# Ledger of designs, part 113: designed miniproteins, single chains, continued (4)

Each design is a single chain, and the fold is of that chain. pLDDT is the mean over its residues in the fold that is shown.

## One batch from the design tools (miniprotein)

Design m15922
Fold by ESMFold2-Fast:
Parts: C-alpha cells; structure tokens; sequence
Structure m15922 (fold): chain A 104 residues (1-104)
C-alpha cells in the first residue's frame, strides 16, 4: 500500500533524525505534509494536526524531555489510529518506541 510505505519511510526518517541529533521538528513537518496528502480528505486535517503536535513537542526536548517524549508518542499513536490501517498503527508505535529509546 502506498500509504503504508509512506508511513514506514516517514517514521524511519523521524527515527534517523533523532538518532543523528538532527532537527526532528523539521522532519516531522515534512513527514506530516506527505502523510496528510495521502490521507482520505476527511482525515487530512487530523493527520496534519497530530504531526504538527509532534513537531511542537520535539521543540521541547531540550527543556522538558520527559513531557516531549510522551507528547511525541501520543501524536504518533493518534496519527496511526486516524489512518485506520493496523499496519500503520504498528509502524507508528514502533517509531514512537525507537524515538523514546534514542532520546535516553
């Protein structure tokens, strides 16, 4: 599925950005735009909103890392649920776990 493949690629980009100490907020906004474009019209705004919430949470990593990591996890889980594909939900959950581990 093109949508599942785009989610996998986007989540891999986010995890890689975290592991390499790059700007997660910029990566999250770029991934969010791509995923929103692939979402059904009725879910496009929700997907974009959750990815924007992830980007904002990432900006807090230096000042409040515990809260930022929890907000990133919630945004990814919410995005996965809105897209409704069990494989997308699983990919998003794995990415959230990898981001949490990389930020320790």
Amino acid sequence: SPAVEAVREGMDELVKAVKEGKDISTAARAVGARLAGLAPPEHREEVQRYMDELAKAAEKLKTDPEKAVDEIRKALENMGRVLGDPEVVEVARKAADEIRKALK
Scores: mean pLDDT 74

Design m15923
Fold by ESMFold2-Fast:
Structure m15923 (fold): chain A 57 residues (1-57)
Amino acid sequence: MVTGQDLYDLALKLLQEGKGLGDAVREIAKLLGVPPSSGVGQGSGYGLAQYALQQLK
């Protein structure tokens, strides 16, 4: 299962590698199990991934 710490670690790694925020958001949304076919995943998944990234800051 994915924990908040796992999301933090992934976000830190992606940002340190010079990845764009969109790439970090996409990877975190995938870990949260937000599939693109849900429709909600394409819009709401961005919000959930943004929330996970804010836990880092």
Scores: mean pLDDT 57

Design m15924
Fold by ESMFold2-Fast:
Structure m15924 (fold): chain A 76 residues (1-76)
Amino acid sequence: MEELKEFIKKEAKKLDLPLSDELIEFIAKKSIELKLSKEVILELLKWLKENDPTKLTLEHLEGLLEAFAFNQEEIE
């Protein structure tokens, strides 16, 4: 858990995507539940950078994480 939270925080900082500690914890927890790879988490963070993260509710973010988990199974 802590290693994944630090990974998300570090990558978000590199992307100039400031995420709250609550959002980082939410993403980390859901990523573990959905078994997301670090590569898929990085793609999610890039998507959040391209799309205004201030317009995303937790409900939208949860739906995105589930969509990325579904797509992970079909990505080579």
Scores: mean pLDDT 74

Design m15925
Fold by ESMFold2-Fast:
Structure m15925 (fold): chain A 73 residues (1-73)
Amino acid sequence: SMMARVTAPNGEVRELGARTGTELGTAAAVAGSDLSGVGPVAARGVPKGEPRIGDVAEVELENGGTARATVVS
């Protein structure tokens, strides 16, 4: 499993495991929403298969902010 670092629009950070690009997008959406208190709208840059170190997924939030998930290991 790979580790993703998720950064919310306010700069708060959470680390989550991800095994697929879908899980990376879900991790960004869940952590971004949890840290910002608003729901996800759309995901961008989600890999279609297994994420690789340095892959980035971005999730747009209902408040117009963006949460960013980066694969770090």
Scores: mean pLDDT 73

Design m15926
Fold by ESMFold2-Fast:
Structure m15926 (fold): chain A 78 residues (1-78)
Amino acid sequence: GKVLSDATIRAMFRVADTDGDGVLDGDEIKQLGSLIEGMLGIELTEEEVANADKDGDGTIDFDEFKQLVREVEARLNS
């Protein structure tokens, strides 16, 4: 399907969160981009990642990551 379940998004986040701190840094997000491409068939852009970093600290929490995935899915299904 062109829409990921909440369980799939959470599993992707847990796999990418290699240090277990509950946030993703830029390197973890780049590694996760390959999973998103495999699941949705489109690339995650640098602009989408930058827009998801709502607090500007260089990390993305689960809620920001979920919103990012939903924005990518909206682009795919447009």
Scores: mean pLDDT 72

Design m15927
Fold by ESMFold2-Fast:
Structure m15927 (fold): chain A 100 residues (1-100)
Amino acid sequence: SMDELIEQMENLALGTLNRIAALEAEQGDSPAALAAAKALAREFLRKMSELALEAGVPQEEVDALVAEAEARLAASTSLGEVREVVIDTTRRMLAAIHRA
């Protein structure tokens, strides 16, 4: 159902943010932590795009949102910036579902 997909997307975002927070607690705001957080965010983008497609968002719109998020991740220099990409992408994907 649509409600179950939205819940899965919200849980995916929260789980990703919690994993980044745990990484920061273990490794601080280090280059290694940043690289690991970017890897977590890329895994998040793959799973989030699958859920958005299942919810009826057009492939072209999902691809555009992922491309923008990937560019922002490449430019990110802190864990805070990686968290902001996860948060913003979640909001945009949920908004796209309401437009579909």
Scores: mean pLDDT 90

Design m15928
Fold by ESMFold2-Fast:
Structure m15928 (fold): chain A 77 residues (1-77)
Amino acid sequence: FSPEEKANMLAAALSLLGHPLTPEQRAKLPALLEGVEVEDIDGELVREIAEKIGHPISLETAERVARLIREFAAGMK
């Protein structure tokens, strides 16, 4: 997956859970996901990324986001 595809999955997962990102926050995502494999996206990483883009979320929400990203990736194979 490209960094842009991973960014779109992360943004979609956050939106589904009631945490939609601004365009400015979304623009930061590809760089933070560069070199990160989808299989390595867990709740801790999602929480860290969300904090770095200025949209802090709970670890519980971050774990749900990580699960949704893995489901999206599985459906796109």
Scores: mean pLDDT 81

Design m15929
Fold by ESMFold2-Fast:
Structure m15929 (fold): chain A 71 residues (1-71)
Amino acid sequence: AEEVAEEVKRLVEEGASPEEIARKTEELLIRAGVDRETARMVAGIVAKEVEEGASPEEVAESVKNAALTYT
């Protein structure tokens, strides 16, 4: 959970596109044990948050909360 959140936060800080952030979030969540359908749903939510201008900290908290809820 923490490692996934920190990696996604880094991508947002580096100015990665919403599409790249979604792809990496899905990949990292699957590696953490989240099922593919749930990982894709969470990745879509995170990409939308980034597109709407959410801070790296806000995105990281969303990813961490999702990982804790769905694992």
Scores: mean pLDDT 79

Design m15930
Fold by ESMFold2-Fast:
Structure m15930 (fold): chain A 63 residues (1-63)
Amino acid sequence: SSSEKQELQDFIAKLDARIAKLDAEIAALKARGGDPLEIQFLEGMRALLQGMKAFAEKELAKL
């Protein structure tokens, strides 16, 4: 349905925004010599969001 397509598009857009924010935060932490464990945790979250995005894009392609 058009509603389902819109919901998936909105979800992907929100994931893109969160990934971009995480990328900026990771880059800033690395530049400042931040906590390696915090950086590793954020990189893990980024990988999970990328996986969610890939799945959502695959579902959107079926509509």
Scores: mean pLDDT 89

Design m15931
Fold by ESMFold2-Fast:
Structure m15931 (fold): chain A 88 residues (1-88)
Amino acid sequence: MSLLEQIQARFDSLSPRNQARVLRILDLLLEAPRTPAELARALGLSQSTTSRLLRLMESMGLVESRVVDGRRLYSLTTLGKQFLALLQ
């Protein structure tokens, strides 16, 4: 599928460190929707770095976000779930 191929190409262009971070975020979001602060704590990253990664992943179509009770909540898209399955 061309969209998944484009997502994989963008993922492959990331540094190994950021590839590992993206995969950890996808795994965490597969369990439940989470805030940037929750993800930052789980990954041991600054909130700024985590927010930048989440915006990147959103631009790739892997995650989507909405504001709930003044906090931004992220969840996996169908494409994000398919991409995670493709990586096995």
Scores: mean pLDDT 85

Design m15932
Fold by ESMFold2-Fast:
Structure m15932 (fold): chain A 69 residues (1-69)
Amino acid sequence: MRQRLMDQANQLSKTTSLSRDTLMDLADSVYDQGQRDGWSVDQTLQRFTDKAKQSDELHKQVEAHQAAE
């Protein structure tokens, strides 16, 4: 599972504005939550992808907000 999350993080680093470090932190967070909540590998990967996309959108909004200050 962790290896699949790392592979997904590498793909997302090429398609999102997020740094690899940010994606690795998200992957670890989602992995720990999935282990605790009993999520399947597919559920964990889907949640990671969804969170990464949400984080990318939030990062773009935060940049716009910071630039406005």
Scores: mean pLDDT 74

Design m15933
Fold by ESMFold2-Fast:
Structure m15933 (fold): chain A 68 residues (1-68)
Amino acid sequence: DARALGEAIRRLLAERYGREISLEAAVEIARLVLDGRGKEAAELLMRLTGLSGEQATEVLTEAVVLTL
């Protein structure tokens, strides 16, 4: 569910990095992850938040684990 994954991404960004993105942006990133387009998802997250590639990948990986 892209919405549940997007909400997990938003929560992790706020809690760990003090960063906010819209729910629409988070759902778009979540759809990229679920489509196996993880590199594009990380690149979009980096562009919107200013996180490093490592930080973006950590957020996406943990959000997936939390929503399994």
Scores: mean pLDDT 87

Design m15934
Fold by ESMFold2-Fast:
Structure m15934 (fold): chain A 62 residues (1-62)
Amino acid sequence: MDSTSEGVRQLILALTRESLKYLGLSQEQVDALVAELEELTKTMPVFDAATRVLDEGEKIAS
């Protein structure tokens, strides 16, 4: 199986989801932000997309 880049993407998505949960966001808020992250990964690097979504999650949690 030749999906190394997809594996990294999925790992970053999972880590972002867990970070959002750690911030105390509701499951609905986490799901919405992860969906936004998936959309952003189509137009920018996964790491940059994850950073943006985490920033949004932190603002919601604060």
Scores: mean pLDDT 79

Design m15935
Fold by ESMFold2-Fast:
Structure m15935 (fold): chain A 94 residues (1-94)
Amino acid sequence: MEEAIKRVEELLKKIADYASESDENFEKARKYGDELARLVEEETGDPGLGGAVQAATDNLIDTVKANPEYRKEIAEKGREALLEFVREALEKHH
């Protein structure tokens, strides 16, 4: 559990950091979003949760991309919300 949560925190930080830096880094953010979704699916055994995390990270990246003046604020708030969601999902499947 703790090891999975640490990896989630690392991936969410990379997603937020890359999404907030520049347009060229959105592909890197999406790659880490894919890794996060796969990690959640593997840890929970629930493909629906993996898909939900994939959709949520893609939506966060698209929202950051659409709001260039507020990229860092949106990315950090989204990171915090996603961390809470994923933590609860992992704890429920233990």
Scores: mean pLDDT 80

Design m15936
Fold by ESMFold2-Fast:
Structure m15936 (fold): chain A 82 residues (1-82)
Amino acid sequence: MKVSEEVAKQMLKTVEEFYERSDELIEEAKKTTDPIKKTGLQMLALAMKVDVELLLNSGAISEEKAKEYLEKADEVIEAAKS
């Protein structure tokens, strides 16, 4: 699986923006009782995990950075599950 340099840059930007907002998203997930909002946060975090795996497999991101991003995505998922 290979992504173009431009696609990889866009995916990385999206993942970085998610990572920067992850603490906010975790707090939002913990506070919300809306099942649609919880599901939306889980789906967003799952999409970020897919993007991170694609970036890692294409060599666009280090294993260290991938681990950090995946751990934050998992925290969002767990917070949204309660």
Scores: mean pLDDT 81

Design m15937
Fold by ESMFold2-Fast:
Structure m15937 (fold): chain A 69 residues (1-69)
Amino acid sequence: VVFTSKEIIELLLDYAKEKGRPLTAEEIEELLLEKGFSEVTARVIVADLSRELGDPLTLEQLEAALASL
């Protein structure tokens, strides 16, 4: 399954709300693997998000990213 950037950010936002804390790059990679992404695709997505938003990702950063899409 191929997700759009908006769908990925919405997925991470829901997960961050559920955990009640910032998400690390490692946790994001694990979540994407659980959702059926390949290891290579998950690593690319995590690298892009860490470069653009930082690591760990806060709820506030994810909300701002979603608003920018």
Scores: mean pLDDT 76

Design m15938
Fold by ESMFold2-Fast:
Structure m15938 (fold): chain A 81 residues (1-81)
Amino acid sequence: SMPSAEEWEAMMDELLAKIKDPAAQAAAKALRDATLAYLRDPNPSEAQENEVLRLYLAFLAQLSPEEQAFFAELLKRLQAS
């Protein structure tokens, strides 16, 4: 099932606490904020969905392999909730 906006925000805040690189933090914040807007929109557009995907890929590109593994584990826990 789709995570709630509150669950997504809490997960991203946990991830942000582990990221020290300013560019990766900026990318994570952009992804967090865009995804929150998407999840809270009762009729999200394809443009909003595409923007979330774009920001997700941009954020992944800023992460080390270890940080990517941590993010994947957080996403897995979020989806299992």
Scores: mean pLDDT 82

Design m15939
Fold by ESMFold2-Fast:
Structure m15939 (fold): chain A 70 residues (1-70)
Amino acid sequence: SASEIAKLKAGEKVFEQDMQGVIRDLERRKEEALAAGDLDSAELVERHIRFVQEVLEEQRAKVAKKIAEA
């Protein structure tokens, strides 16, 4: 229904905004580590960014499937 689709889209937008906030914080931490010459910390933060991006992509795919089935 249109109501269920609207709820799914609203939930997706909140999740996307939260995840984008996390990515921005991690990117800042990566830049700080690089500026300090801490390459090991920068690599760990980059792995966290990649993981968050994968979670976001998986969630987008799940929501898209639910919308298509609604």
Scores: mean pLDDT 85

Design m15940
Fold by ESMFold2-Fast:
Structure m15940 (fold): chain A 86 residues (1-86)
Amino acid sequence: METGEAAEKGAREGGERGEGPFDAAGEAARGAYEGALKGGGDELTAQLAEGSAATAGATTAVGGGGKEEARELAAKAAYNAAEGAS
């Protein structure tokens, strides 16, 4: 699995554990970080995936988005950030 795919998978799995949109955003960010490292990314790639997932998820939650919307946007951001860094 490429680093972007691993970061996205981690973000989706993390976000699923969240209790509401803000918690889903935070769990997705943690999952993106862990997923990126597991996918063979370095520390910088993992931090970029985490930051992008956190920003996308939190922005969605602030805008009134639900858990699933925050999770999906965080996962997409994690993928794009990890792929851009690799």
Scores: mean pLDDT 85

Design m15941
Fold by ESMFold2-Fast:
Structure m15941 (fold): chain A 101 residues (1-101)
Amino acid sequence: MELERLEKEAFEVLSKKSGEQLLEALRAGFEEATKVGPVTKEAVLKYVGGALRLIGLELDGASGEELARETVRTIVDIGRATGGDEGAKAGLRGAIEKAKE
């Protein structure tokens, strides 16, 4: 229930952001998620792969909503790889806070 609320809030905030700001939010999400659990090779690969996918989607002309959806999905995937649902929630909170700057 809390995770679904954070995913919705993250999407609403991130859908208004530029591709550069989405990459910054993704980095903030990775940093906060990795405080909940260990920095694993899987978490790093999900972060790097997610950043590259966002750049590729932007170059292909994806909408802000599509970029925001992919950003939220990637943060959840990173978070779950570090600390399950608690990692995902921490990552989403970090991304939301960064996006509000």
Scores: mean pLDDT 86

Design m15942
Fold by ESMFold2-Fast:
Structure m15942 (fold): chain A 73 residues (1-73)
Amino acid sequence: SEKKIQEVLDKLSKEELAGIVKAIEKYQEMQKEGREVTEEELEEAYREGEKEAKDGTAPSYEEQKKALLEFAK
């Protein structure tokens, strides 16, 4: 439900949102390669997303929201 996703988004910090989006993107990339993603790779991607948010290099809020909505389909 888009409404439930928006409620989750409203509770996330910019760092948390960027971390989650980066982890999801890593999961999708590994699935396209036909490979199982590890928990360690997801944690690394999450931390990279948090760092990008702090450095101001993360995607916009609108781009991150779109990625989450597309993943939830």
Scores: mean pLDDT 80

Design m15943
Fold by ESMFold2-Fast:
Structure m15943 (fold): chain A 56 residues (1-56)
Amino acid sequence: DKKIKEEVLEALKRGDYEALDKAIDRMKDKKFRSQAAALAAGEQLRKVGDQVDAEL
């Protein structure tokens, strides 16, 4: 659970979306998998937004 979430975040940090997708797919709980996917998408959006803001 927590380990998988951390692995998802780490994959996002290095931009490895293929590893990210695999980590999410490994989850047994469909509900948890959905939440993890939403969390990953939100984290990616925040990081991109922060990066753009920093460059402006």
Scores: mean pLDDT 64

Design m15944
Fold by ESMFold2-Fast:
Order: structure tokens, then C-alpha cells, then sequence
Structure m15944 (fold): chain A 75 residues (1-75)
């Protein structure tokens, strides 16, 4: 779906920004526990959802809702 594609694109964008700004965090993720990696994935998804919501478009809100639903299912 368009919402899922937009959500994945925003998630990838946030993840690449983190890797570029914090190479140490990227290296730490390679050694992190499954639980720590899951926590990082949840943080990246939240940041991506916030970025999509900040765009103020219907498509952005739909994509953010997709990420928010995934986060709620993990809680």
C-alpha cells in the first residue's frame, strides 16, 4: 500500500540519518541483544511516525498511523 511504502521510506530515512550521525550507535547495534535492537526499532518507528505527522498531509497521517499501529501491537 502507499501508506506502508511511505512508512518504510520514512523509517529508512531516520535509520540512515542515525547511522551517519552516530556511527558508534550503529556499531553498538551489531553487538546489541535482540531486546535492545527491538527497542531501537521502536524508537526509529516513533521518530518516523512523528516526521510523517509533521508533514501535515493526509498521506503522511496514513503512513504514521501504520507505524503507530505496529508500535501498539508490540506493547
Amino acid sequence: SAAQAAALAAYREVALELAAENPEAFAAAERASEEERAALDRELARRAAERLEARGTPAGRAAAAFLRAGLAAEA
Scores: mean pLDDT 78

Design m15945
Fold by ESMFold2-Fast:
Structure m15945 (fold): chain A 98 residues (1-98)
Amino acid sequence: SKQKKIIEEAKKLIGKAAENIVLGKTESDKEEQLKYFEEALKNLEKFLNEYFPKLSKEDQEELSKLIEPLLEELLEDDNEEVRKRAEELRKKLEELLS
């Protein structure tokens, strides 16, 4: 179904974000680490902007539980810009769920 495809694509974006956070946390080069976190943020931004509004309320709540830990990981990073962008995405998620 169309809805099933949207959910599968949304989960793929969340999975890419999670993978990039893991890669970034294991990277010792700060410049390369930042590229991984930027890719994670890009995938989460695409999920919230393009896929989240197309989901049912139930699917929004379930997938939000998957991205909340990822946003928390990015909020704990030592890079101020990464933390600011993660905070903006967290606020957007809270607004979209209200």
Scores: mean pLDDT 88

Design m15946
Fold by ESMFold2-Fast:
Structure m15946 (fold): chain A 61 residues (1-61)
Amino acid sequence: MTKPQLISKIQELLKQIPQAPSMEEQEKLSREIADLVRKLGLNSEQVEMLHQGKPAGTIIR
């Protein structure tokens, strides 16, 4: 996957957290997000932009 595709996947997973039926499923989603963030090498500012729902092109520029 390209970097924009990975960011889009993180955004999708973030949207799934409030819809997860259990705390265990929410933790699994959070762990996957953390793994993807680490793989992308995102800094604290970029992680904040992810939580704000900024588009991939804004996060990676």
Scores: mean pLDDT 76

Design m15947
Fold by ESMFold2-Fast:
Structure m15947 (fold): chain A 120 residues (1-120)
Amino acid sequence: SSSIEEKIEEVERLEREIKELLAEAKRALEAKDLDKAREQAERVMELADEAASLAVESTNDPEIKKEIAEKVAEIVDLYDKFIEALDAKDYDAAREQLLELERAVKELFEFIKEILKKLS
């Protein structure tokens, strides 16, 4: 495998792990286990940051780096809103923010995979 192929495989591994963590966060919300929901969402943020770092390290294009940073900033904002909803015990708002977080993370991973595939 090329170095870029190995990075694509790692990003796909991170994406699969995030999908499982998001499913666990949704189950925790339905059970009203707020500590578990928070823990799973924190882990999603760590893995999303790892994927973004792999993409940034793979490109010298400042516009691509800027777009990655903007997508990460949106994810951070949605995560903060999710945590705020958990702290307020607003389960409807928490569920809505978690779905938006899932969407933003999916868009980040699709963008990262497109960048890496164009480099291979």
Scores: mean pLDDT 89

Design m15948
Fold by ESMFold2-Fast:
Structure m15948 (fold): chain A 55 residues (1-55)
Amino acid sequence: SKIEELIKEAKKIIENEQDHNKINEKLKDLIDKYKLKPEDQKKVSEEVLSYWTEL
């Protein structure tokens, strides 16, 4: 699904970027580009943040 693809792309950004500032910029751009419903954006943000901050 669109949400699953966005989450996978976000995880790839986290895994492949060494610069935390670039990760933040790319994640924001990715989420903004998808123009998700508020509930879906929250779900994606929580999943991505959990993955990144709990590493």
Scores: mean pLDDT 75

Design m15949
Fold by ESMFold2-Fast:
Structure m15949 (fold): chain A 74 residues (1-74)
Amino acid sequence: MPLVRLTLAPLSEEEAELVVELLEEQYGITLSEEERAALIERLSSEPVALLVSEETAERIAETLSAEVRIEPVP
């Protein structure tokens, strides 16, 4: 599937948890507790760019009230 760059403004901890859960569901992966905590900290403390499928990017954007930007990647 084509990848897109999803840029997220700093999220609340609750929104960061939702993003991590959506990534786990969409990719069929399970992060360790340490990996999950590190990703949540990053998502809540600074702007983050993610390379995800278009479907995942749209799902995240619909779930969040925070500002998101979706850009095509070559």
Scores: mean pLDDT 77

Design m15950
Fold by ESMFold2-Fast:
Order: C-alpha cells, then structure tokens, then sequence
Structure m15950 (fold): chain A 63 residues (1-63)
C-alpha cells in the first residue's frame, strides 16, 4: 500500500542518516522522500536547511 511504502522509505532514510550524516546522504534521502511523495518539495527545502542531523531525524520520525 502507499502508506506502507511511505513508512519503509522514511525508515530507510532515517537509517541512512544515522549511518552517514554527510551532506551527500542528506540530499539523497530527502530527494527520495520527495520523489516518493512522503514530503513536498517545499518540505524538502526546509528539511535541507536544518543544520543539526539529530533535529532532522526527529522531524523525519514525526512524519
């Protein structure tokens, strides 16, 4: 289901960020979340602007 796919993509994004918080991984996971429709393009830009990885992860967990 769409909801199940959104949950899996979100969980994979969080896992990737915990393993590698680099700017490259941040851009990649947020791009995939937006592409999959989990977040909007506006939300993607807002999340990319968060400097703290822990805060970014908390916001993704709250989706």
Amino acid sequence: SHHHMHEQIREKAIEALRKDPSPTVRRAVLHELAKAGVISEEERRELLAIPDVEELIRRLEAL
Scores: mean pLDDT 84

Design m15951
Fold by ESMFold2-Fast:
Structure m15951 (fold): chain A 84 residues (1-84)
Amino acid sequence: MSKAELLRALVEAAVAIARAAGLERAARVIEEAGEIAIRVVEEMEARGASDEEILAAAEEALRPIREELEEAIRETARAAHELA
């Protein structure tokens, strides 16, 4: 399995889990950022880029998923503070 094929399988699984949990916004962010990351990994593998370069590029492309999670945590903290 190529790195791009593995990443695609992981993204598809993550989207399915998020949707099953009712996290539709998170599912959309994962799907969009995942598709960008998959394309970047495919292009870098085709160019013969190193595993380190591929990993760094994939992490940057997946950054919106991290930002969505960070925002969800901040929103939860704000709601808890307002209700206290």
Scores: mean pLDDT 78

Design m15952
Fold by ESMFold2-Fast:
Structure m15952 (fold): chain A 84 residues (1-84)
Amino acid sequence: STDSQILNISSSGGLAAWSNDDDSLQNMVDLARQLGASDDVIQQIQDIVDQGITDMQGQTDSQKNQIVIQMMQQVQQILSDSVS
């Protein structure tokens, strides 16, 4: 299901496909578009990505990975609420 795929992307295996760079984080926005999210939902996800990029400034790789996990959880919640 869509929820299972979102959860899998948030797992260690899914996270291995992501990096701390802006291009990898923008893939969260692209995923929302592919799932048929509304423009308002896409904007919310974009805002989360922009905030996460800001929050990662000056952090260690381990801390950046934790921020990415938190961002993915927020994106998952928004997508679950919007596509149910």
Scores: mean pLDDT 67

Design m15953
Fold by ESMFold2-Fast:
Structure m15953 (fold): chain A 70 residues (1-70)
Amino acid sequence: MEERERLLELVEEFNKLAHEILSKAIYNNDQEKQDEVLKLSKEGVAAYEAHDFDKLEEILNKLKEMLKEL
């Protein structure tokens, strides 16, 4: 149960961060950051489907760093 709750929390945080970054990148016409967040989103989905918690957390941390630059 706890592992499933943690996975859902990571997925929710991932989706919120990815959406916020993409929205800001679109607003700023930053094509490089738009492309990067889309690539990270695809990697995040693959990690979620593989139940790779470490990879999902790695991608989440990268999204947090990217948000700081926007």
Scores: mean pLDDT 79

Design m15954
Fold by ESMFold2-Fast:
Structure m15954 (fold): chain A 78 residues (1-78)
Amino acid sequence: SAEVELAREYAREARELAERYPEVRDFLLQTAEGIERLAELAEAGTPEEARTAAGLSKDLLRQAREKVEEAERRREEE
């Protein structure tokens, strides 16, 4: 479904951020793995479950982006 594909794209974005921000890599990889698990559950579930998983995945990616912004601020302080 489109929601499952969207969740997988969010996981890919988190993994891409992990490559660019090694200082928060572990957090970003855990976030990506969490989103990938949500995508797996959504693929096996109902359309309602897929929409819920996509929403949770979006929230996890938002947290990942906030962590990246914190890392960028620390880089700027040098």
Scores: mean pLDDT 84

Design m15955
Fold by ESMFold2-Fast:
Structure m15955 (fold): chain A 91 residues (1-91)
Amino acid sequence: MEPVEVEAELTIEVKPGKAKDGDEVTVRLWAENEDGSVSDVVEQKAIVKDGKVEVKATLRGLGRPGKVTIRAVAYKDGELIGEAEKEAEAR
């Protein structure tokens, strides 16, 4: 049985005044099934460019293929600076 996974590619807009271009931030990504089950969380560092951070990851650990909501949150110094969500399909 192949593990169910989804490719995540999201742009997170940084809240005004929370980070500057060139700042390193921590991004966490995960996928949620309609039944509330979640993938493994992927954590990565990203650099703010033009008030945004772009992230790409493969999210695994989903128990079933189908419709998922991908969530991404960005933090700097323990403060939430931005978030994004996107609907996708896991297989």
Scores: mean pLDDT 80

Design m15956
Fold by ESMFold2-Fast:
Structure m15956 (fold): chain A 61 residues (1-61)
Amino acid sequence: EIIEVYGLRFERAEFEEETFRDVSLERLEKGYKDIITGFRVHEEDLKKIERGEVSPAVKLP
């Protein structure tokens, strides 16, 4: 299952905690606490978050 939130794509799968925890989890968690649990962020969209091109903190459903 792919969920699109704030222009970012999240694939529902087993969450790859180690990858996200080391590089991105804290940033994702600030804006996507409910979404990141149990979902895998697409690598391309993850890079957008890391670059700060998308603010995850506002107007989530």
Scores: mean pLDDT 46

Design m15957
Fold by ESMFold2-Fast:
Structure m15957 (fold): chain A 61 residues (1-61)
Amino acid sequence: SQFSPAGQALVDEALTLYTKGLITADHLAALGASLAVVEGLPSSTEPVLPVALIQKLLAER
């Protein structure tokens, strides 16, 4: 929701790949880490929040 266009593209990529059954939990973790960097969260102590949100959305398809 507060993601930049680049960050939103990563979220959309994760959702697309998961819908196709191509993404794993390891891929979600890697995308979450990349998302934090892309969003410019240099001092974020809760980058897991975006990852958890992505995982929750993907778990529900």
Scores: mean pLDDT 58

Design m15958
Fold by ESMFold2-Fast:
Structure m15958 (fold): chain A 65 residues (1-65)
Amino acid sequence: MFEPPEASEEDIKQVKELAEKAIEAYKNGDKVTSANYLTALGLIKAAYKSPEIEKIYKEAVEKTN
């Protein structure tokens, strides 16, 4: 059976850091940089299909809209 890779604690930590950078860029009015970080998060979310990564991504999207 094919299973997506399981996200490590380090992967989750990096995802959290990317989300924080996206939110901070958005707060500073740098919507282009924010969008780039959100795009990277979306790709990671699609690759891992992890509930924890999905939660982090959704929170980042909500805070940047």
Scores: mean pLDDT 78

